# Designed miniproteins, single chains, continued (3): the designs that were tried, part 13

Each design is a single chain, and the fold is of that chain. pLDDT is the mean over its residues in the fold that is shown.

## One batch from the design tools (miniprotein)

Design m8419
Fold by ESMFold2-Fast:
Structure m8419 (fold): chain A 79 residues (1-79)
Amino acid sequence: SMAEVRELLERLKELLKEAIKAKVKGEDIGPLEEEIRRVAAEIARLLATLSPAEQAEFAAYAEKVIEELKKYAEKLKAE
């Protein structure tokens, strides 16, 4: 469902933020990479079950998430 794929995208966003933070600190991101791959695969599976209109809505939401992650990475590099 759309709600389920949005929930997974929010989880992916938080995992990516943790990975960015850990990478900046030189910490091991192995477990985070595995979880990121798993969540991304689940999102891809669910997207295949959505209507074209729902897929377009997801794409627009995902673009906003990407922008947020870029700003987060820039802020961490500045600190």
Scores: mean pLDDT 83

Design m8420
Fold by ESMFold2-Fast:
Structure m8420 (fold): chain A 58 residues (1-58)
Amino acid sequence: GLERAEERGQRSMRLVNEAKDAVKNGDIERAREILREMGMDEANIEVAIESIKEELAS
């Protein structure tokens, strides 16, 4: 059913929000850990952090 996909989406949104809050607070290491828990590799984690920084700085 669609239930598992919905749970995955909700979890991903919560983790993304937590990572954004960590970047806002300057806790880049925490943001990396959260994104790693989402199953992202090191290269994608760095790209995601840079994207979040750009969103927050602009």
Scores: mean pLDDT 76

Design m8421
Fold by ESMFold2-Fast:
Formats: sequence, C-alpha cells, structure tokens
Structure m8421 (fold): chain A 109 residues (1-109)
Amino acid sequence: AMAEGERTLALTRAGEERDYAQMKADFDETNARIAAAKTPEERDQALADLYERDPVGAEGYLLSQARKEGKELEKIDPEKGREHYQKLLKEAQDTFERMKAAAERRKAA
C-alpha cells in the first residue's frame, strides 16, 4: 500500500534532518555494548535503552543510513545498489523491531 511507503519515506527524511553525530554515537555505543554482552539480557538492556531514549529518531536513523548506503552503492553499480538498499531496508526494519521487542520485554519483567 502507498501509505506504508509514505511513512517509511517520512521517517527516513526525519532521520536525515536530525543530528547525525548524536544518533551515530548512540548507535555506535549500543553496538559496542551488544558486542561486549555476555548474556541475552545484557544485549536486550542495550537495545531497550536505545529504543526508550528516542524510538522515532532510532527508526528514522536506521532507515536513513540504509538509504545512504544504498545510494552510494547505486553510484558504482545501479542494479546491485538497488538490491542492496532493499536488503538494508529490511535489516533496518528488523533491527528496529528487535529494539522495540527488547523494550517491551523489559517493561513486562
């Protein structure tokens, strides 16, 4: 449906208009915490903290990064760039859903 594509584009634009340096730092710190996590609970804490800090910004940032990486590859190889963007878009959406699920699990505990 058109409405889903419009929402994704709006969130991507919102992410592009936000402070990339701060969002990048928050994601880099969260990825470092996940890499250092020894238990699923430690990983979930890192994901939940990032989600609860700014859920809209996190979704927008993930979508905007996927679009940026896809566009850069499209300049080199248009066909592979488009395929890579679709894969990155799905991975960004899956990552956001994992963050949301971690926050919901923490609230239920």
Scores: mean pLDDT 76

Design m8422
Fold by ESMFold2-Fast:
Structure m8422 (fold): chain A 112 residues (1-112)
Amino acid sequence: SVVEKLEELRRRLEELIAETEAALAAGDLDRAIELVEEIARLLQEAIDLLRKELPSETETIAALERLLAAIQAAIEAARASTDPAERAEQIGRAVEAARGAVLLLDELIAEL
């Protein structure tokens, strides 16, 4: 079902967020960026699934698209910077946006 697919994507996003936070704590900024890129890919999969299976959820889709744009902007800024502190800050912003996406998916799943 669409609910089972959304629950799986939500679980995978939560796992990647935890792995990203662990990489940040370890100072492994290159791994943290790779993990955030995987978060962006999964969020795109969630958006594509919603457009196909729940196209009437226009407000939720638009909110997730804004969060994906924020994650992509943070990835670009982190990759462009040579300052470890700025890179870590941008990765942190991507993680916050990813947590926002998980909350939106939780709210949507609860209504289905």
Scores: mean pLDDT 92

Design m8423
Fold by ESMFold2-Fast:
Structure m8423 (fold): chain A 65 residues (1-65)
Amino acid sequence: GPLDREAFAEGARRQIEAAEEYLKKGDLRNAGIHADVAMLLAGVAGDEETLERARKLGEEIDKKM
């Protein structure tokens, strides 16, 4: 239901935060993994704004690998 989707959206936001922290530390491998998980969770949630944020972050990380 809607509450389940909110839980997935919240999970996606937390994964984005983790990806941003790893990116700040120069850990591109872990940053990429967390960005990929964020995209999956945001997609399941139907949260297009969070999905786009995670996708852009993933593209930024991939360009640095």
Scores: mean pLDDT 86

Design m8424
Fold by ESMFold2-Fast:
Structure m8424 (fold): chain A 112 residues (1-112)
Amino acid sequence: SLELLRELLGLVERASALLGEALVALEAGDVEGAIRRLEETIALLERMLELEEDEGVRELIRRAIRLLREAIEALKAGDVERARELLLETVGLLGEIRARLEARIAELEAAE
């Protein structure tokens, strides 16, 4: 539904904002603050996975969750550079999820 797609778009926008905040925290040396924001991002993506019906978008969400979990493990191991690489890859995945949601919304709005 259009309402569901708009809810999913809001969730991915919040996830992207938290991921941006996590990257800023890492630049400031705040590893604990970064981990907290990444855990919040995972929770939003898990909520999206419960709501999303499109298998292509579901697979992108699962990949993003996997990369974020790997980034948290890298941070706990003190590998900030590895974590940064994983987070930048996740930025790309969230951008692709957003683009697909926006395209589906536009198609449904054009059909009204």
Scores: mean pLDDT 90

Design m8425
Fold by ESMFold2-Fast:
Structure m8425 (fold): chain A 99 residues (1-99)
Amino acid sequence: SMLDEAIKLINEFAKKMFEIADKAGLSSEEVARLVGQILLAVGYALEGDFDGVKEAIKSAAETLIEGIRKNVSPEEAQKYEEEIKKFADETIKKLDELK
């Protein structure tokens, strides 16, 4: 179903975001904030609000980027930021293709 595919996409996105957070050395508090945004995306998917899912994906990516900037060098932060933005954009594109 469209819901099952959306949840799968959110789960794949979450896995990638948490892998990057771990590599970048984010604190438990910073990771908890990221978890909150991922749960918001799941909540929107359950309500059939796919625009809400896309907004939550963008917010999760932004939250991770902010956390990374506090924990790594500016050069390393730029590399993670590009990877995060690319993956978020790909996830949003796949969500739009479920229509």
Scores: mean pLDDT 88

Design m8426
Fold by ESMFold2-Fast:
Structure m8426 (fold): chain A 74 residues (1-74)
Amino acid sequence: SAADAAAAEVADRLGDIAYRLFSDPSLSTREKMERFKAAAAELQAEYHAAGRDDLEVEVEITEEDELIITIRIL
């Protein structure tokens, strides 16, 4: 479906961002997570600007240094 294709594309782009950030030895774990969260928000804004207001990307950073990524299509 178009929704599945959009979710897969977003997941792939977020995966590329994560790989680059988490492979950088100059960044702390906290810096990597905060930059990833910021990049996810920017990615959502890009999709909204392109008319995909139905697409939401949320990133939560837990106290246990885990990332929870939610991709939602309304």
Scores: mean pLDDT 83

Design m8427
Fold by ESMFold2-Fast:
Structure m8427 (fold): chain A 85 residues (1-85)
Amino acid sequence: SVRQLLAERRPELVRELQEELGLSEAEAQSHADGAVLRTEVALGLLDPDMALVAEAMLNTADRSAAPAVREAERRQAQRLLDELR
């Protein structure tokens, strides 16, 4: 399933964020989860109510994150989306 593939990719996204940006494991996990959530929204895997909540959470995170971290998360989401096309 798509969700299984996203779960299998998650550990690699965490390692990438730690290696590229020096994030702690907890920070890297949070932003990897953000990349997965962005991919789920883009693929229409959430019901409409959950999609609205997800979009609100991602918009809030975008306003709080450093530009380099936000860009890395968005790059990871785009890569996941491209792999699943």
Scores: mean pLDDT 83

Design m8428
Fold by ESMFold2-Fast:
Structure m8428 (fold): chain A 68 residues (1-68)
Amino acid sequence: SPELEAFRAGVEAFFDQLVADLRARGASDEQIIEVLERAAAQLATHMSPEQRAVLEEVLARRLAEIRA
């Protein structure tokens, strides 16, 4: 749906900014992974099941990219 695609774009932008901010502060890949997992867990508490599925997909992709 257009609403879920807009939501996905927002989640992607949020994680892009968070990773950029953490790297600018000298965070390691392991620290970034921990922060992303914690942020996602906090965000999920206020989300619908459809929004949580999008969040989990974006998180999994980002974690895989950082671990590569």
Scores: mean pLDDT 88

Design m8429
Fold by ESMFold2-Fast:
Structure m8429 (fold): chain A 84 residues (1-84)
Amino acid sequence: MEEEKKTAERVLAKALATVRSPDPLEAEIGLALAMMLISILKQMGDLEMAAEAYERLADALEEAGRDPELAEEFREEAEELRKK
């Protein structure tokens, strides 16, 4: 689990940097990578890291000025995961 968590943190950081790209295609690829990682974390039962990933992804979208509705949905998903 420790090595997996470090790998997840590195992958998340790279995905979030990609989401902040001014290129729309690059940003979309970053979003897809982040969502894939969140799905894997949820399957592994690491709901706290998945919730943090959703919050950081929402922050990245807001900073990039992209899809404020999706950013709000991700914050709601994070809150829901923290209740479980």
Scores: mean pLDDT 81

Design m8430
Fold by ESMFold2-Fast:
Structure m8430 (fold): chain A 72 residues (1-72)
Amino acid sequence: SAAAAEEARRRAERALEEAKELWKKAKTKEEKELIIKGLEYAIPVAEKAGLHELAEELRKEIKKMKEELEKE
């Protein structure tokens, strides 16, 4: 349904924006790992809703975040 897809899109977009803001404020490795896990959980939800572009953005952000953690 269009309504379910739109709701999923809005939730995924908000989750990504919120995660980016939380990442900037995160001080501990544990906080950063929690953010990554939250974004990873959002990928299957976005894909099931047909939001392939958002799923790709989520994967790209997760990759960047993981690379930053490796450099710590």
Scores: mean pLDDT 79

Design m8431
Fold by ESMFold2-Fast:
Structure m8431 (fold): chain A 67 residues (1-67)
Amino acid sequence: SKKTLQQLKNELQQSLADLQAKIAEMEKKFKAAGGASPREQVIYQTLLLFKNVLQDLIKEIQERIKQ
């Protein structure tokens, strides 16, 4: 139902906001430290991939709500 999709979208948007905040804190830490370790780079790239997947999923849910 549209109500269930709206609830799911709201939950995913909150998760996206939390993830974006974590990414921003990592970027701030890397800038202050003058770079990232190879392990930190892998974690950072993984979080960016998750962010992209989550954004695409939210967009798909929004399109389904409009129908």
Scores: mean pLDDT 86

Design m8432
Fold by ESMFold2-Fast:
Structure m8432 (fold): chain A 109 residues (1-109)
Amino acid sequence: SKKLNLEASLMAGSAATAAAMGARSSELGGGGDKEAYEKAREAAYYAGLASYYAWQGKGKEAAEYAEKAARYAREAAEAAKKDPGLKKTFEGAARAAEEAAELAKKGAE
C-alpha cells in the first residue's frame, strides 16, 4: 500500500527527528550521558534509513531499520535515566519507530 508506505516514512522521519534532537540536547546540556548520545545517534541514523526505504516502497527493509531504530531509542532512554525529559524524548522516538515498523510491514503486504 502506497498510503501505508508514506505513513511509515513520515513516522520513521518523526522518530529520526526526535532521536536527533535528543542527541543534540545530550551534547549541549553539559550533562548528557555519552552512552545516551551515542545510542540516540544510532537511533536517528536507522530511523532515517527506515524513512528512506519506506518512501521507496521497500517495506521489508524499512521495517528492519525501524526495528533497529526503536531498539537504539529504547537503549538511549535507559541511558538518559538522569534526565526525565530526555528519557521521554527517546521513549517517544522509540514509539514512533515501532509504529513505523508496523506500518512498513503492513505496507509490504
Scores: mean pLDDT 84

Design m8433
Fold by ESMFold2-Fast:
Structure m8433 (fold): chain A 96 residues (1-96)
Amino acid sequence: EEKRKEILKVIEETQKKLDEIMEKYNLSPEARKAVGDLLADVYLAIVYLNASEESIEKIIDRHVERLKQLGVPDEAVEEIRKVILESAKKIREIRK
């Protein structure tokens, strides 16, 4: 399945970018887990539920509040948000 391969490639590239951000900002293990939870919720919503852009943004906003509570710097939060939104956009484009 061609579309599945393209989606998996986007997921792999997204994970690598998030790993780079987590290393760059030296995020705690608890914060790294929270980033993983955010990514999982967004992917479940897009891949399995075909969620709207508005729904995806609301999911991200809820997780962003948690990341800030865990001491993730605003700069890191914005980089994480951008990477995940770009990933979501690419997956939606592949699925149409």
Scores: mean pLDDT 84

Design m8434
Fold by ESMFold2-Fast:
Structure m8434 (fold): chain A 73 residues (1-73)
Amino acid sequence: LAEGARLLAELLAEAEAGAPLEEIEARLEAHREALLAFHEWARAELARRGIPPAQSEEEARALLEGLIAEALA
């Protein structure tokens, strides 16, 4: 869980910094299982808390950043 959150935070930072798409895709595939584990945990956690699906990309990013912070704490 924490590993997947850390990797996702790094990938988001790299993408925002303009890293090549091919390198980002290679990192996603190399860490596929950890990222999927984080994704499934995040979905279950949002459902448990009764948080509705994000209505915008900005809302989705804010929710994701919050979940990453919680998983790393």
Scores: mean pLDDT 74

Design m8435
Fold by ESMFold2-Fast:
Order: structure tokens, then C-alpha cells, then sequence
Structure m8435 (fold): chain A 82 residues (1-82)
């Protein structure tokens, strides 16, 4: 549901700051999938929080898989914002 999608993104956001890059990759990939499936149902507040968390990962994360996963999540989110 829309409510469950928003809640799931909020629950995944802290995992983007996990010391384990595998946890960060999985969180970013799950967020990307939620944005792809429910992007138009995600609130602007949750979208803003996600952009703030994902943009630094895309730009500066030491792990290339984390950067790629964050880029995909931002792409899926950006398609709903443009």
C-alpha cells in the first residue's frame, strides 16, 4: 500500500549510513525498487529525506556498487519529479 511504501522508505533510510557497504547497497536497491513501483505515491517529505541521504552516497561513497545503487534510486525518484 501507499502507507506501507512510505514507511518502508523511512525504515531503509538509516541503513544508507550503515558501516557495512553490503547493507548500504541493499538499502539503496530496495529504495530504488519502491520508487520505481510507488514513486508517485511517495510523499514529498519522504522524497526530500531520500534525496538528502542518497545524493552523498552517489557522489562520494567509497564503494562503487553503493554509488551505482544510489544513482539508480535517484534516477527512479527523479523520473517522478521531472
Amino acid sequence: SEEEANKKVEELLPKLFDPDPEVRVQAAREIAEIFRKYGDKISDEVKEKAIEALKPLFETDPDPEVRQAAARALYELGAALL
Scores: mean pLDDT 84

Design m8436
Fold by ESMFold2-Fast:
Structure m8436 (fold): chain A 78 residues (1-78)
Amino acid sequence: MIITKEDLEKEADELIKKYNGKLSRAEAVRLAFLRLSEKGILTDEAIEYFREEMEKAGAPKELIDALVESLKAFNEKK
């Protein structure tokens, strides 16, 4: 299954609604990224969207890079 940027945005929006505003957009995007990465292969555009939202939220570059690289390594090995 291919997971697009739009799929990631929709999952994040659904999480924000489900948690009744208790979840920030960055937290929702992070949770959506983890959930969708288990269901299929994220497009480069979806990965870049995740990176940008994490950077906007002030997440350390090293943490963002580690999360993205671990996911890419998982996706590229099969």
Scores: mean pLDDT 77

Design m8437
Fold by ESMFold2-Fast:
Structure m8437 (fold): chain A 66 residues (1-66)
Amino acid sequence: DELVEAVLNAKSEEEFEEQKEKLLKYAKEAYEKEKAEGAEISEEDFEKALKGTEERLEELKKKKFG
């Protein structure tokens, strides 16, 4: 949860966006790693989860910074 905490503790909209990009990049890298190791995670399910995360982060940004 270090990456999530970094997003939540961001002190500016710019810092929030930077930490959000790092979190999303980590999620994509984790998915590719699990996929390479033979995990049965569908690309569709991953994309839905990623989109949901991005939407939640946008709502948090609006709530925190207006």
Scores: mean pLDDT 78

Design m8438
Fold by ESMFold2-Fast:
Structure m8438 (fold): chain A 87 residues (1-87)
Amino acid sequence: MQMSPAQQTERIVQDLRYLAEQLAASDPALAARLRELADTIEREGRVTPELLAEIVAVLDEAIARETDPALRAALQAFRDMVRHLLA
């Protein structure tokens, strides 16, 4: 699928907010970090390679701690998408 940079940015913000909501009960600290990243991207209107790298690092922490296989799969899919954007 072809996505514009603006469409990619919007999707990243939406995915960060969704995953933060899913993590809010089990890991409120990681949920807060994901919300902060989403707020930063939305405020700046763009995503930088530095922000993408920070998202990958936070997602790697979340994946390592997540015991729900469905949520872990969602975290892994989003991390792999963000990592692809860094290449």
Scores: mean pLDDT 82

Design m8439
Fold by ESMFold2-Fast:
Structure m8439 (fold): chain A 63 residues (1-63)
Amino acid sequence: SLEEERELRIKRRIEKIEEFKKTGVHPNAAQITTPVQQAVYERDVAELEELLKTKTPEEIAKL
C-alpha cells in the first residue's frame, strides 16, 4: 500500500541519516563528476549538518 511504501521510505531515510552521523558520508555521495555536482553535494552536507543540530534523524526523515 501507499502507507507501507511511505513507512519504508522513512525507515530507509533514517538509516542513511544514521550512517551519515557515523561515517560523515552523505547519502548523495554516489556520483560527483562535475563542479556543479560537487557544489550541490557540499550544500546537501551543510543542510543535513544544520538539521541534525536541532532535529533527530526520524524528524528529518519525515520532512
Scores: mean pLDDT 75

Design m8440
Fold by ESMFold2-Fast:
Structure m8440 (fold): chain A 59 residues (1-59)
Amino acid sequence: SEERARRQAEQLLANKDNEVVIKLAAYELNLPEERIKAALDAGDVEALAALILEGEKKV
């Protein structure tokens, strides 16, 4: 799970200017686009991975 989250975070960083990719990620993870964009702007892979894990847990 953590390894997959890190890979997904790296993919999002590579496509941070692609609004469609961000919207799809937000929908799949059930997270606001603004939260994903904030982590992308910070360039923090660990923060992005944590958001992805949060979405997977659906707490």
Scores: mean pLDDT 74

Design m8441
Fold by ESMFold2-Fast:
Structure m8441 (fold): chain A 78 residues (1-78)
Amino acid sequence: SAMAEAERLNAELLKRLEPLVEELKKAKVKQEELKEAAEKVKPEIDELAEKADEMSTEELIERSAEILEKALKELLEK
């Protein structure tokens, strides 16, 4: 089902982002800053979601991870 595929996608994304999340915790980044970073990339994620049926699950995971990793790395560079 589409729900099961979405849950798998989220689980794989969390695994890929885990190292950056650990770095953000060590850097004491506030939850508010994490929310702002997520909101900034939401339009890119939404655009990617509209094209999800045109790509593999693996490609969707990779592109989603790249967008999120870029946003999280920007928080670490401050």
Scores: mean pLDDT 75

Design m8442
Fold by ESMFold2-Fast:
Structure m8442 (fold): chain A 67 residues (1-67)
Amino acid sequence: SIGEKLQALADAVKAGDLESVRRIAAEIVGPEEAERITRLAAELQKQGVSPTGVAAAVLYEVVKALR
């Protein structure tokens, strides 16, 4: 289900597993959007944003891309 994929995506972000973030996001929004979202997650992590904050930003971008 989409809810299971969103949960898996949040868990991957919190774990810092950018490979899983890209793979799971691609299943939801496609490869181009997944690459963009994964780069955003990496940038926010580099800037010291909390794991929960990065997950919130990633989920927001996924919901936005599903319009």
Scores: mean pLDDT 86

Design m8443
Fold by ESMFold2-Fast:
Structure m8443 (fold): chain A 68 residues (1-68)
Amino acid sequence: MSPEERRAQELLQRVIDYIRANLDRPLSLREVAEALGLNPSTLSRTIRRHVGASFRELVATVREVAAA
């Protein structure tokens, strides 16, 4: 695994953990990015590049998995 892929996986895990901890309220890309010390554009690009989905789709998936 490349260092870039590893960093992206670590970032995505932190994003998923944050979403999972905050499922009781609406979440925005900006809020999650700010909470993780990231630029919202960087977070959006990382999600699309490595997941193939939007932030909204990622949040929806995490909500569905948490509800099961």
Scores: mean pLDDT 80

Design m8444
Fold by ESMFold2-Fast:
Structure m8444 (fold): chain A 94 residues (1-94)
Amino acid sequence: DARRGLTSPDPGVRQAGLAVLLVQQGNLDQARRYALLAQRSPDPGVRQAGQAILLLVQGNYVQALIYARQALRSPDPGVRQVGRAIIRLTLQLM
């Protein structure tokens, strides 16, 4: 759940979670901004989630699913929750 990502102590997880919520609200410009911030994270799972959101905003759903699935392999539960939210949102938009 993207909402749980917002309570993460990791700012990158919160940025990715917020980007997912912004996509759900149709605010694609702000979603892209926060996804780009998440891509600057030192955590590879957060960067994968950020890349997935950028691809989703660009309409590249197949690549978005690939990166979101990689985020699900993260040891961080917040990263995995954001990854699941991206997968569900991407499948709904296909």
Scores: mean pLDDT 85

Design m8445
Fold by ESMFold2-Fast:
Structure m8445 (fold): chain A 93 residues (1-93)
Amino acid sequence: SKREVSEALNEGYLDNLLHLGLLTEEQYQRLLEAIRNRKPLTVTTTDGNVIRVVEVDGLPALGEVTKENVFNGVGASEELTLKVTELARKEAE
């Protein structure tokens, strides 16, 4: 379903943030629970960026959806988005 696709995309983004050490295991689990249960939650990453769970058109999303964000449904800083992109590139090599 559209909801399941949205949840999978957001979970993939959080997995990348956890791998980068930008989320603690506790923050990662709390964000996953918030996405799955459609509950608002705000966390600060280990490097000082803010991630929040919001609802957009009845679907869970991580902050603001932007065209420049390769992980639809996330509202991360440009710097954080670049770090996630660099990790994805390294795993593709």
Scores: mean pLDDT 58

Design m8446
Fold by ESMFold2-Fast:
Structure m8446 (fold): chain A 100 residues (1-100)
Amino acid sequence: MLEAIEEAIARLRELRARSPPELARVITAVIAELEHIREDLLAGKVYSKEEVEKIAKGMEDWVRAQVARLLAEHPELDPAEAEALAAEIARILKELVERA
């Protein structure tokens, strides 16, 4: 689990680096949530697969809501790019759950 969290954080940091600033802020919030889980794991806390699935689902739902809000507020954002970003975040979180 720890290695899977660290790999997910690394992939999200790369995604953030190539993202528009508005979408980069969404990725920063997902990274912060995963860093809290990483700190908990390093402190000896144990997560079940079901707990990781629930957290990942919550993050995915939150990301979709934030992307929808940003597209409504920022007509300059490319909807296809924003949707592709949300899909990539969901894919990273799915791979994390599969390794949990």
Scores: mean pLDDT 85

Design m8447
Fold by ESMFold2-Fast:
Structure m8447 (fold): chain A 65 residues (1-65)
Amino acid sequence: SPAEEAGRHLIEGLEAYNAGDYEAAVAHFRKALAIDPSLPVAKQNLVDALRALGREEEAARIEAE
């Protein structure tokens, strides 16, 4: 289901983030948000991953929305 797919991407994104693979984390968190735009935990994790990559302007834009 879409909810299960969003949850899987959230978990995979968190695993990538904890491994220091911030590019993979961003990709997974974006997929989770594309499936469920109202998932606040994925939004915050995406912001954190973008900041870890030095992509501060993108992180600030997402955080402001």
Scores: mean pLDDT 86

Design m8448
Fold by ESMFold2-Fast:
Structure m8448 (fold): chain A 81 residues (1-81)
Amino acid sequence: SEAERKKAELLALLERLEGLIERGIERGYISEEERREMEELAARIQELALELRDNHPELFEDPELRAAVARVQELLKELYS
């Protein structure tokens, strides 16, 4: 379904963002290119989240999406600590 495709896209973007953040934590810094990619990923994630909120609100209760978002939020706290 369209909802399944959009969920998969959002999960893939969250996974990419997670990887960039983990690499930044491991190295102790974020490159200019990585910061730019993170900003672009965050913007696309926000666009998809708003689209899903409006068209597929049930997906906000999806445990897989909730776990992925929570993981990214946790990693961002570590990165900026």
Scores: mean pLDDT 83

Design m8449
Fold by ESMFold2-Fast:
Structure m8449 (fold): chain A 70 residues (1-70)
Amino acid sequence: SEEDEVIKKAREEIDKLYEEMLKAPPEQQRSLISELLNKFDELMKEIKDPEKALELSGYVTDKIEEIRKK
């Protein structure tokens, strides 16, 4: 479905930002986390299915928590 394509692209974009955060020096990690959160907010506006929105939200939350524990 169209929403499945949106979610797939969203996950790919989130994965790219996550990889950049892992490679970034500590001084840049906070800025990249803010960028990821801003992109997540924009992507959530495009998803109308609450179950799919919840799946994406969980995916992003897990990645942010892993970075914050480092």
Scores: mean pLDDT 76

Design m8450
Fold by ESMFold2-Fast:
Structure m8450 (fold): chain A 80 residues (1-80)
Amino acid sequence: SMEDIAAEATAIVLEVLRRFAAGEISAEDLEAVLLERLRPLLGERAEEVVHALTRDPSPEVNLLDAEWIRRLVEEAVARL
């Protein structure tokens, strides 16, 4: 379902941002990792989500607002 896609995509975003915050993913690789993980679920809408997440110079700050990440993903899924 669309709700299942949104939940899975949100979980992926949180996983990737946690790995970035832990130093497991470089700043240079963050956008590419997010796009690779999200494209299978969100298609072309993955770029919109990744752009919104990486606008902040410290993307890990988004972990403080998991509800915002969930809404961002749900809006992208609604436009599929």
Scores: mean pLDDT 80

Design m8451
Fold by ESMFold2-Fast:
Structure m8451 (fold): chain A 66 residues (1-66)
Amino acid sequence: SMQEQQENLDFMKENLLSLRDRALKLIDQGDLDGAQRLVDTMRELARQNPELEPLVEELIRELESH
């Protein structure tokens, strides 16, 4: 249903924000390889759910500006 689709998207958006926060901590610690793996995970989520692509691009830009 449309409602179940929206709830699933909201859950995935919360997971993306969590991945961004974890990636920021890894960048602060100098673990750029670890941060890149989380970025790759975010891109894979957007590939499977194209509606998430604008959010993923925004979050990646935030990470790259650090």
Scores: mean pLDDT 84

Design m8452
Fold by ESMFold2-Fast:
Structure m8452 (fold): chain A 64 residues (1-64)
Amino acid sequence: SSPAERAFRLGLLYIALDRPDEALPLLEKVASQVPQEVRDRLAAEVRGLSREELEERVRELEEE
């Protein structure tokens, strides 16, 4: 995946974890660079995750 796609995914995960201060800069920076089809897929992926899974995915992405 592209750096923009990774940043967008991380932003969505932060929103789901109630961390808007961390999410907003990422989403604003890259939203226009991520195609609608990809945005829809990532949003659906995040909606399916539990809080524990959301936290694990954030840690994984932050390590890259």
Scores: mean pLDDT 79

Design m8453
Fold by ESMFold2-Fast:
Structure m8453 (fold): chain A 90 residues (1-90)
Amino acid sequence: KEELLERFREAEERLREAVRKVQALLNGEDIDIDELIAEIQEVVEELRKLIAETRRYDEPEFKRMAGRLEGYLDAMEQIGDYLERLKKQK
């Protein structure tokens, strides 16, 4: 369970970093869009694994954590789709 809490914190940190890079890209900074898309895909995959593991526990705190992670997953998938469309319209 300690491992799940640590992974949750790491997922939140990676989400913040991904959002920062998206903002930097939109501000015209030199961000590699392909690397950013790959990074977001890795975050999405980790979130899916973390959600599945967290759902094994019936405690209310883990149910709330799973819900929050699902929100993060939806946000990351939307950002990934946006970046893919941006890349196609180059």
Scores: mean pLDDT 79

